# Designs tried in a protein design run: designed miniproteins, single chains, continued (5). Part 32

Each design is a single chain, and the fold is of that chain. pLDDT is the mean over its residues in the fold that is shown.

## One batch from the design tools (miniprotein)

Design m17151
Fold by ESMFold2-Fast:
Structure m17151 (fold): chain A 80 residues (1-80)
Amino acid sequence: AAEVQARLDAAAANEEAARELEEWAAGTPEETTRRVREWLARHHGIEELSPEDARELARGAAAAYRATAAAQRAKAEALA
């Protein structure tokens, strides 16, 4: 069904976002800070971040995306 596919696509998109954020968090402090600042500037207009806050935010956001992906897959499975 279209809804099952849409939820699986949403899960895949959230898993890809989580992977990208996990890669940012695993990088150098400079690269992690730059990528998170660019992401926040594009989406939230936030300009100030410490390297520690940037890494913590990236890891937290990745975990949230993983949880969202799991929820979407569970709903897709329930609808199948």
Scores: mean pLDDT 78

Design m17152
Fold by ESMFold2-Fast:
Structure m17152 (fold): chain A 71 residues (1-71)
Amino acid sequence: SDTIIRVLAKELGISVEQARELVEKAIELLKKYSREEAIKKLKEFAKSLGIELTDEQAEGVINAAEAILKE
């Protein structure tokens, strides 16, 4: 959902394109790894984009990905 991605971008202070990349990566990671491992790998991916995510922020991205997967 574009609305979920826009809200996430605003909460994290990043671009909509960066938020979309993070959510798409989170969806990919959730298909292969546990939630805890997905959070760790998502933080590594975010760092490659120049984004430093706190654990709470990374969990927010995972929650957004899970909401999209449930639709």
Scores: mean pLDDT 85

Design m17153
Fold by ESMFold2-Fast:
Structure m17153 (fold): chain A 94 residues (1-94)
Amino acid sequence: MLSEAARETIRRAVEEVAREHGLEIRHVVSQRDPSPPAEPGVERYLVLAVMADGSLLLGEVEVDHRRRTLRLRLALLDSATGAVETRELVLPIP
């Protein structure tokens, strides 16, 4: 289960990526990835953010509870151009 601190870290990262592209977030959804666990103490999640202009931000999240880190793999799909931009982030969980 995502801790509140982990959810807040993901939310801030998604908001920062949206801000860098001049986009306004409409919705953010995260859910547990049903794939087999990668390693002990690591949970996988999928993130979808829908932007006000219809652009999508898709993410894969690994939460490492032992190291208290989040690994985010994000792909931004621009609705106007169809361009895809990818970014990886490793963030601490407070």
Scores: mean pLDDT 76

Design m17154
Fold by ESMFold2-Fast:
Structure m17154 (fold): chain A 68 residues (1-68)
Amino acid sequence: GLEDLKKLAEEIKEEYPNVKVEIVGDDKIVISGDLSPTELTGLALKLIGDYPDFEVKVSGNTITITVK
C-alpha cells in the first residue's frame, strides 16, 4: 500500500541522500537527480539487488521502481 511505499522511499533517501526520491500515485517511486550514466547504472543495480520484488526501470537519468 501507499504506507509501505512511503517507508521504502524513506529508506532509499537514507541510503542515497544525494538523489531526489518522489512517490507517484500509490504504486511507483521515481528517483532522479544530476546523475552520470555510470552513477545511474550503479544505483539501479543496487536497487535491483535490494528490492527484487519490485520492477526497476532506467529511462534517461531517471530510475523508476514499481510495485508488482
Scores: mean pLDDT 76

Design m17155
Fold by ESMFold2-Fast:
Structure m17155 (fold): chain A 78 residues (1-78)
Amino acid sequence: SAKEKAESLAGALKGSAEKAKGKLKEALEKAAELAGKAESAEGLEEAAKELEELAKKAKGKSKEALEGAAKKLKELAK
């Protein structure tokens, strides 16, 4: 289900956050939170859009992490 796929992605993002520091850790933790709250295909698309908006304000590795998470959420919503 979309919820199960979102939970799996949230777990992976949280694991990446545990190995990261500073702004990158915060970005990955936020991505994991938004992915973990998605319970439907529409919820996954909304989470992806929120991450894309956060990425516009981010730089470097944090921007890449947010953009990558948004792309994965969009793929899961299909």
Scores: mean pLDDT 82

Design m17156
Fold by ESMFold2-Fast:
Structure m17156 (fold): chain A 89 residues (1-89)
Amino acid sequence: DIEKLVKEIEKLIPNIHKLEDRLKIIDLIAKLKLLDEEVAEKMTEKVFKALEEYRRKHSPRPPLTPEEVEQERQMFYELVESQAKILSK
């Protein structure tokens, strides 16, 4: 159920700073990607924005450069894709 997975991800977003919750989010997005790639992509972007917002509030200045943000985005997408490949076997 796509809607149930989306709700579970959204519930965990406030705790994105916790490693355990971040790993659960990655697993849930990976499951979502096997059902609907477009919804999974939207959730991945939403989660990544929440991570960047958390870092903005708790990191000393300056914030990450646009190039560094894009690099972190790519790594996050790669983690989701790797987990989806494991789950598809």
Scores: mean pLDDT 78

Design m17157
Fold by ESMFold2-Fast:
Structure m17157 (fold): chain A 52 residues (1-52)
Amino acid sequence: SSDLTSKISELEKQLKELDEKISKETDPKKKAILQASRLSIRVEIDFLKKKK
């Protein structure tokens, strides 16, 4: 569905933003939290792609 394509695109932008934050983060605990958030978004993207 076209609606799902738009949502996936927005989530992919969030992944890019998180990758930027992760690369700049020096605190290992905060970095782990950001990496967990990134994984969560990846799972959501995969779920939406399964719906089509």
Scores: mean pLDDT 82

Design m17158
Fold by ESMFold2-Fast:
Structure m17158 (fold): chain A 72 residues (1-72)
Amino acid sequence: PAMQARNITYMDQPLSRDQARALAIQQARATEAQSPDRSIPHSAVVIQPDNTAYTATLLQGQLIDYSITQLP
């Protein structure tokens, strides 16, 4: 679906908020580095065991969006 992040990581063990943020940014950077098109935004989502989703979006190496969403 159009609302689904391209790269999703499900955590088996809870991370701190700072660790989850750092991992989401790291995954977004890895996604951008692997992409042939770096002119578009690249996103990654880290989902904690409590269904909290940490989303980071990068454009040309810059963090342009970051959000924390509680999934239903």
Scores: mean pLDDT 77

Design m17159
Fold by ESMFold2-Fast:
Structure m17159 (fold): chain A 66 residues (1-66)
Amino acid sequence: MPKVIVSGLDARGATATALTAIGEGGKAKVDTGEPAVVTAEMPDKEAAEKVKRTGEGSGGKARVEY
């Protein structure tokens, strides 16, 4: 199960990233500090890539761990 870690997010970006992870069948944990961090556990690589793109599009820095 790939993990996606997105750092450097504001509250809106963190919410969008977490909702994308949940919508793709994953689990998301939001660390609500400033900046916020979202950690998502995704069912497959395609779902992980969608979370990565949403996080990066929200100004975050995304890393995928396989």
Scores: mean pLDDT 81

Design m17160
Fold by ESMFold2-Fast:
Structure m17160 (fold): chain A 74 residues (1-74)
Amino acid sequence: MVERSEEQEEVIRATAEALRLIGDQLQAALDAEKIPDEEEKKKLLEKAKEEADKKAEELKKKYNMKKLTVEFPK
């Protein structure tokens, strides 16, 4: 039996899902860097941001989080 509190288990699950979301966004950024057309690159990045925002909202609702921020690396 797991001796963690319910809150600790929620934090672990939320962290795992947030890391997966961050991983997907990092992959999208890397894929965008391979696109030679700046306009297509911008469209892909905008689409990836909208998808990330939707996933962040899903995580906020699922885990009752008031704040979740996803940031692209430089």
Scores: mean pLDDT 68

Design m17161
Fold by ESMFold2-Fast:
Structure m17161 (fold): chain A 66 residues (1-66)
Amino acid sequence: MSAEEWRRIAERAVEKAEEAEKAGNYELAALYYEAAAYAYRRAGDPEKAEEALKKAEEAREKAAKA
């Protein structure tokens, strides 16, 4: 896969994570944010990968309380 393909995968994963958050499914949101972080690293964007990991951790904290 090209870096551009990985970036598109990451963007789609973020969209799915945001949909899951709106639905109150924080476990699913965390999984999608983790997938986005992996894809952003493969795309060569470590800054966006770290942002996605932070959102995954926040979602996991919410899931643990739900």
Scores: mean pLDDT 84

Design m17162
Fold by ESMFold2-Fast:
Structure m17162 (fold): chain A 86 residues (1-86)
Amino acid sequence: DPAVEATVNRLIEAASRAAEAHASEEDLAVKQAAVAAAVAAVLATVADPAVLREAVARFRELLRRTVPGAEPLLATIDATVAALLA
């Protein structure tokens, strides 16, 4: 689905930009909060709930495979999705 792939690419881009902007930050919690905020901003722009669910599922799987210890970030993403779909 092109809409899902476009949304996943936007999530990756937003997370990468936030991580780069905070590359000199020593506090991991501050870095993760910045990435979570950037991801939440992208998720809030997704109008189609089906696209939102599928894009989040793919993005979470990518984080699980590539970022050890991403559990706090994953939990924040899950809470954001639950709020947007309520």
Scores: mean pLDDT 79

Design m17163
Fold by ESMFold2-Fast:
Structure m17163 (fold): chain A 86 residues (1-86)
Amino acid sequence: SPLEEFARRSAEAAGVAYANAKRGGADPVPIPLPVLSEELFKEALREALRNRVGLTDEEADQLVADFLEKYKETVEKSIELGKKLA
């Protein structure tokens, strides 16, 4: 659906922004817009970090875990919003 595709692209953009921020020492707040499920969000983040940022599988998995811990409340709120819109 268009909403699922938008959610996936938003998650990918958030992952790229987060990785670039950690590399540059900045601390942007990547806001994941709308998250439909935690599993799909993790998959989209991991794929973006691996394929668009060029991280190893281990580095991508570590950054995904770090992102979800740091932005847990924002991700949870975004999942609730996404479920209401789907």
Scores: mean pLDDT 72

Design m17164
Fold by ESMFold2-Fast:
Structure m17164 (fold): chain A 68 residues (1-68)
Amino acid sequence: KKEEEERKRRLEAAAEVLSKWSEEEAQAILERARELNLPEAVAAAETLIKTKKLTVEQVEALLSLLYA
């Protein structure tokens, strides 16, 4: 399905982009997640800052935050 293929491609692209994010960009996302009281997004952003590696589920949480 187009929706399934689009989602998979989006998650792969987002994971690659997020792994290349600067510390400033990662911190901006963390602050936004805290302002919106989104604990899953906060945890994902903190994981990105500490390890620079995210699971597909964490990428989805951050994408939801960015486009919500």
Scores: mean pLDDT 70

Design m17165
Fold by ESMFold2-Fast:
Structure m17165 (fold): chain A 111 residues (1-111)
Amino acid sequence: SREEVRAEILRNLEEALGKLRELLALLREHAPELVPLVERLIELQRQQIRAVEAEDFAGARELNLEALLQLSELQAALEAVQTDPEVLARLTALLAEISELNVRNLTLLEA
């Protein structure tokens, strides 16, 4: 149902927001130059939550596409970061999980 799809999208957005906050905390310590990129992604996730709650699925889709573009830019920036390999692996894993949640939501929004 539409209600079940909306609930799944919201759960995925809240999970992505939690992971973005964890990523932000790690970047403040290890790569503070990337903090503005993650803060923009957090705001995009919050805007997506508001759009979905308002049943503006078209607006949510456009915000999701922008988030995917900015996640790609963050991934490219992360490749240039000089840090501990274990920290870099953690940052990369979190970013991959956030990207997967946003891709899953794109599929749900296009259904």
Scores: mean pLDDT 89

Design m17166
Fold by ESMFold2-Fast:
Structure m17166 (fold): chain A 76 residues (1-76)
Amino acid sequence: EVEKLKEEARRLYEKAAELYEEYEKTGDKELLEEALRLAGEAGLLGAKALALEAGEDVEARVAEMRALAEREREAL
């Protein structure tokens, strides 16, 4: 399960990076919003995988990552 979460997080980060590169070239904020959304999902999956490996509270870790993603979106 942890390996699957890491692989999914990686794919979402790669997709987010592609959209962010397009945003840098075009200035299209919709691309930025989608990139941040995918990066946020990847971050949550990565945090969940890390919490599972460490035996931590998965829900607490996910909540922390969601708060960080929300702040990042508000800054833009």
Scores: mean pLDDT 75

Design m17167
Fold by ESMFold2-Fast:
Structure m17167 (fold): chain A 56 residues (1-56)
Amino acid sequence: MTEEQLELAKEAIRKAKELGFSDEQAITYATLVLMSKGLSPEEARKAAEEALKELG
């Protein structure tokens, strides 16, 4: 995972939590955002989970 991908995942998690999403919903949201940028589902999910760990 690149630093850019992790930063994007963190921004997506923050946005989802601002909207009142649960941690699981925030991971799902960030995963979909990263997949739209060309990551595989597995890479996107891993980045989203890592971002959530670092933020909370």
Scores: mean pLDDT 83

Design m17168
Fold by ESMFold2-Fast:
Structure m17168 (fold): chain A 71 residues (1-71)
Amino acid sequence: MSKLVARQVGLVLLAIGHALDGDEEGAQRAAAEWARLMLEAGVPAEEVIAEGRRLFKDNPAALAAAVATAE
């Protein structure tokens, strides 16, 4: 569904943007919301964790929030 995909992509970009601005809390919130939406869409937790590690590998705060949300 294009709206859900757009929201997921938007949250990834928002998390990366916050991390680049030094807004660790904003990065964590956006990454956690992304992980939550992935889980609600029926994506298995292990796939959400794997994608989170790939997407947020250079953003430790966002990565930690995404992984914690999926665990």
Scores: mean pLDDT 80

Design m17169
Fold by ESMFold2-Fast:
Structure m17169 (fold): chain A 79 residues (1-79)
Amino acid sequence: IADYEAAIAKDPNNATAWLELGRAYYAQGDYEKAKEYFEKAIKIKPSATAYRNLARVYEKMGEKEKAEEYRQKAIELAS
C-alpha cells in the first residue's frame, strides 16, 4: 500500500497504482476506499479489469444493480 501511495504522490495519473490500491483495500474489506480508488483508476484509464473490480465492490456493498452495470461495462471493454 505505502509503495502505491508513494507512486501516486509522484504521478497522480498512474492508473495502475490506483488500481492496485483499490485491490489492496478490497482485500482488507474496506470496500468504500476500494470503490473510490477503482473509480479514480477508471477516470484516468478505463479498463475491463477496473470495471470488473468495481463490480465486485458493489456486490460486496449489496448494490446488486450497480454491480451488474459495471460487469456489463467490463465485458464490453474486454471484447
Scores: mean pLDDT 80

Design m17170
Fold by ESMFold2-Fast:
Structure m17170 (fold): chain A 64 residues (1-64)
Amino acid sequence: SMAELARLLREAGASPREVEAVVMTEVLGKSYAETARYLGISPRTVRRMVRRAREKLRRYLEER
């Protein structure tokens, strides 16, 4: 679920903005451009935030 993904991302050390970027793009299916407009940042920054959040989550899951 969206709530479970958000919780895991927070436990993995993702920032509130990184969590929001992942939820908007991967759960809600928003484009990078749409997410960038909502967050007031560039699409490149959204892509970076999503990548960082995914990497944090992978490391968190591998250590458990």
Scores: mean pLDDT 85

Design m17171
Fold by ESMFold2-Fast:
Structure m17171 (fold): chain A 77 residues (1-77)
Amino acid sequence: KETELILEAVRYAAEAARYDAEGNTSKADELRQKAIDLLKEAGFSEEEAKRFVDLAYRLGKELGDTLLANIDAQLAG
């Protein structure tokens, strides 16, 4: 369960990077907050969750749809 929460949080953070790239900063902010909330549910502190989301966001920005596809495959299988 913790692994699923972490993967879902990474997916939201990566998706937020895509919305920011498209100019939808409001939706990106919502998704980043969802990612933080999921990591806190998985047992991360708020500081740890924010740091992790920032790293996942940067990875999503650099890798784009490739990262999202890989995360979706992990969650589905």
Scores: mean pLDDT 78

Design m17172
Fold by ESMFold2-Fast:
Structure m17172 (fold): chain A 56 residues (1-56)
Amino acid sequence: MTPLEELRRRAGEVKSLDDLAAFLEELSEHYKKQGREEIADRLREMAELVRAEAAA
């Protein structure tokens, strides 16, 4: 499965903000390794925001 297909599938199955944040962190690392730093940085920022919301 492509990372985008996996994102669509997992996003639809996410049941909590913690799950979403963890998945976004994983995708950020994936895109970072692929040289897509702008996308990776945005995903990391979104993951941090979602994780902060889940913890609050």
Scores: mean pLDDT 74

Design m17173
Fold by ESMFold2-Fast:
Structure m17173 (fold): chain A 60 residues (1-60)
Amino acid sequence: MTVLTLTFPSKEEAEKLAALLRELDPSLKITVEGNTVTIESDLPIERLIGLVLRAIGDLL
């Protein structure tokens, strides 16, 4: 199991990333607390990072 925690400048950015990640892979367990996003997955860390980078790219 892989756990990744990301902290953003704002709650709005955290919620946008969480929404995009849920769309990209609905098997991800995503928890949002304020400006912090915690992602729990059975995916290898390299694949999880790839999904996060894609979601961030879609926000830019």
Scores: mean pLDDT 80

Design m17174
Fold by ESMFold2-Fast:
Structure m17174 (fold): chain A 98 residues (1-98)
Amino acid sequence: MELGEKGYELAKKGLELAKKGDGIEGGRLAALGGSLASIGGEKAKTKEEAEASYKGGKLAVEAGLAAMEADPSALPEGVGGALAGIGGMFQAELKLAE
């Protein structure tokens, strides 16, 4: 499984946890998922790999924001997830623009 797909699955789990009220764990998974999506975007050799990293990054942003809404004490984890997700989207967009 490439890193972008892995990042997507972790961000998806993070969003599910945040929606259940677990903002801290949801935010942690969002940050990990976004980070993997960012690395996946940088290393992407195909448009398909870059698109997977973009989707992972976008979902990590959504999960990070949901984490902060679910638990105010998860602000560091939620911000980390959102910023990592933005990085994933940016790296993927750079690759897709080639």
Scores: mean pLDDT 84

Design m17175
Fold by ESMFold2-Fast:
Structure m17175 (fold): chain A 95 residues (1-95)
Amino acid sequence: MEEADKYITFPLRAGEIYLKEGNYEAAIRYFEAEIKRDPKNAYAHLLLGEAYYKLGKFDEAIKSYQKAIDLAKENNYPQEIIDRAEKLLKEVKEK
């Protein structure tokens, strides 16, 4: 589909907009669409975790954040993405 940045595509961008609007179910659908297109997109897994966290689906959020960390480390993503995912993983585990 349409691609704006290195790891940010049209589905990710649309998902981020829905996440900001509080439509977490729509956000999840767009992040899942990106993961289907590119299963190694660590940023898509990170945002999927954030959407699950907002819905109170903490087990799904933990799995998504852990996958984001693993993929980001394997694929040399910016340290900022890894740090963000690790912080969010710690936060959700304390719930």
Scores: mean pLDDT 81

Design m17176
Fold by ESMFold2-Fast:
Structure m17176 (fold): chain A 89 residues (1-89)
Amino acid sequence: DEVERLRRELERKLREYLGFSDEEIEEVLEHLERLAEASGLPLATVLRRFIRGLDNIEKLRKEGKITLSGDITPESIVALAINAAELYS
C-alpha cells in the first residue's frame, strides 16, 4: 500500500530530521489527513508533497541556508513543508 509506505517514510524522516516524538508525528499525520479532506486531494498526493517539502527543508539546513529552531511544532512543520515542496520544482 503506497499510503502505508509514505506514512512510514514520513514518520522516519520526522524522527531523523526534527527529533519528533510519536505524539508529535501523530499530530502531523492528523493535520495532513485534514488537509487532504479539505483540498479534495488523495492522501498519497498530500503525503508525497509533505515529504518533498521536508526533504527540501533538510537540504537547506545542511547547506547552512536555514536554521531550524526549537519552536518547530507539528502545525508549523506541516505549513512550512507544504510550501517548501515548490522550492525545487
Scores: mean pLDDT 82

Design m17177
Fold by ESMFold2-Fast:
Structure m17177 (fold): chain A 113 residues (1-113)
Amino acid sequence: SMKEEIKKKLDELVKEIQRLIDELNAAFDTDPERAIELARKLVELLKKMVEIVQEAADNGLLSKEDLERALQAASEAVTTIRRLAEKHPELKPLYDEAVKLLNELREIAQKVR
C-alpha cells in the first residue's frame, strides 16, 4: 500500500540520518572538513524528510507514529548540527536552516491527528 511505501521511505531516511549523525560524531574532533560535509548532507536529508512528510500528510497517508519517529531523528540531527556550529560559528546559517526544517516538521505534526 502507499502508506506502507511511505513508512518504508521514512524508516530508510531515519536510518540514513542516524548513520550520518554517528559518522559526524566520529569526525567531530579529528576531521572538521568531513564533519562539516556530513552536516550539509544532514540538512539535505531533512529537506527530503519535510517533502515526504508534507506530501504524505496532505494525502492522509502519514501516521502519528511515523511522524514521531521522523521528528525524533530530525531533532537529533539539529542538536548535532548545533554542536558543530558552536565549534564553527560560520555554520550558523546551516544550523538556522536545520531549525527551520525541524519547525516545519513540528507544524505538520500539530495538524496530524
Scores: mean pLDDT 87

Design m17178
Fold by ESMFold2-Fast:
Structure m17178 (fold): chain A 64 residues (1-64)
Amino acid sequence: SAEEAYIKAKIEGAEKGLEKAKEAGDEKLAAALEEGVEALKKAKTIKEVEEAILKANTKALEAA
């Protein structure tokens, strides 16, 4: 489905971002992105993806 494809694309993008952060040695960013990837993998709907992204962004902003 379109929703399933969307969720998969978001997970793949997040995993690529995590790989890049690890290669750069940014341990704090890598930890935040890893938590975000885990949350996205548990998402079943677009709404859950949006909620996971919002939560991850809020935590990243508070950690900055």
Scores: mean pLDDT 76

Design m17179
Fold by ESMFold2-Fast:
Structure m17179 (fold): chain A 68 residues (1-68)
Amino acid sequence: APMPAPSLEEFIARTLAGIRRLPADFPLSDEQILDLVRKEAEREGFSEEEIERAVRAAAEELARMRAA
């Protein structure tokens, strides 16, 4: 069931802030970074839909950083 999920929004905000702080020569690929986001969201106990929201937000931020 969909919940207001304030913990998910906090998780997403922290994840995006972390992505924005990554150096250009960071050793992990975008796919590896997204895999880590998924695994961390799973460890936090988020639902499959919430995990997909977090991963998508991270992917959009990575794409934005590459486009800038």
Scores: mean pLDDT 76

Design m17180
Fold by ESMFold2-Fast:
Structure m17180 (fold): chain A 55 residues (1-55)
Amino acid sequence: SARDARLDALHARVEQAASIAEKIAIVREAAAAETDPELKETLERMIRQLEAVAA
């Protein structure tokens, strides 16, 4: 689906990021730009998980 394709593209960008801070920034940017409320909620959960790993 288009949603799955967008998530796959986002995961690829996150994997290419050099630091956890850059990964968080990429997902935050994606969440801010996202208009699909379900996908936005998914991205916000990803941010929380990445922040927990960084702690």
Scores: mean pLDDT 81

Design m17181
Fold by ESMFold2-Fast:
Structure m17181 (fold): chain A 75 residues (1-75)
Amino acid sequence: KEKLEKALKEAVEEAPEELKPVAKAIAEELLKDPSNVQGAAVEAQKKTGASKEEVDEATKFLVEKTEKEIIDYLL
């Protein structure tokens, strides 16, 4: 849990400036259920009002940066 939270925070900080608000929202939802990436993206879009393209790009960026930590959390 703590490793995943740290990795998600670092990934949000590394995200492009325009995607940071969406990335932060996705990271918060992923911490609640790391197995439900699509659900996290949907909730982040509702929360931020971001475009589908921004949400998809932010989701891909975060997952690629935190894939190992998500897998380690789920195993």
Scores: mean pLDDT 79

Design m17182
Fold by ESMFold2-Fast:
Structure m17182 (fold): chain A 66 residues (1-66)
Amino acid sequence: LSPEMLEDADRAMVRMGLSVAETLPVKDLEKDIKLLTKYIEQAEKLGDDETAERLKKLKKKVEEKK
């Protein structure tokens, strides 16, 4: 796969992850935090600072449920 195709796939995955994260039930905080951390790292790797900030806010909300 070309680097361009990989970036497009990664962006789609991050967008999907953001959508899923916004609907996550806070039943398993540890798993939710790990999932959000992966999406944050991916968004930062792609330079999508806006999505990374949104995911960080969601992670903070999940952590506040401890």
Scores: mean pLDDT 67

Design m17183
Fold by ESMFold2-Fast:
Structure m17183 (fold): chain A 60 residues (1-60)
Amino acid sequence: MDIIARAIAPVPKTSPDELELRPGEEVIVLEEVDENWVLAKSLKTGETGLVPKSYLEVVK
């Protein structure tokens, strides 16, 4: 079952490998990279990138 998460704060893109998100934007969590970061796909743009876990809440 795919995990859907929502940004709870603005996520800045500070690196080419990161994903920029606005508050309320939803992503599919593809992979948990480590304890602090996930690889996610934006449901709005289809782009993939790294997102800090602390900026996301699980919607399911």
Scores: mean pLDDT 81

Design m17184
Fold by ESMFold2-Fast:
Structure m17184 (fold): chain A 81 residues (1-81)
Amino acid sequence: APPVVPGTNVTVRTLEELKATLLEQARRVLEAIADPARARAVMDEFMGAAAAHLRALGASDEEIAELLAGLRALLDEHVAR
């Protein structure tokens, strides 16, 4: 069975908590990647998975768009460095 990851499942009960957790995870993933092309590819996959997960939880299109904008901003800042 897959291991339980902290900050998911029963630990995250609100969309706000989930969004915060996803932004923190994205930031940590990007900090580990020096190659801009790889960072872009990984973030495209992450954004797709995050959007699908939020949609499954009943998040509005606006809430999903706000999270994706935040994730894109993190990627753009990381690539610009």
Scores: mean pLDDT 74

Design m17185
Fold by ESMFold2-Fast:
Structure m17185 (fold): chain A 70 residues (1-70)
Amino acid sequence: SIEEEFNKKFSELNKELLERGKQVDEEAATLSPEERRRLAVDFVADSLIAVGDLIDEYIKKLKEEREKLK
């Protein structure tokens, strides 16, 4: 189902973001405060964009399904 596809993709994205977050923390330990802040902002922005793209895909698929049920 569309819902199962979304849940699977969201679960995998969450796992990827958790592992990337760990890598960012390790990298940040070697950086200046300014570079650390840049790395943190970039990570949060990229993470939110990825989540937003996945939600937008899900909304589009649900709207298409709604039209088919008419």
Scores: mean pLDDT 86

Design m17186
Fold by ESMFold2-Fast:
Structure m17186 (fold): chain A 63 residues (1-63)
Amino acid sequence: FEVGQIVRALRDVERASPWVLAFKKGDLLRVLKVIDEDWVLARSLSTGEEGLVSKADLEPVPQ
């Protein structure tokens, strides 16, 4: 994953903490920052909300 990349959610995620982004399966997100091997900071394109997302819950959108 890289900054500016559009990714798609693989499952529904509820907000478990104030830092984690909630989303629905199939939602498109933009990567804002790569935090570590497991996490990115992303913005939902549907809601505009920002938060931490597990990389395991995301897939790259083909160009």
Scores: mean pLDDT 80

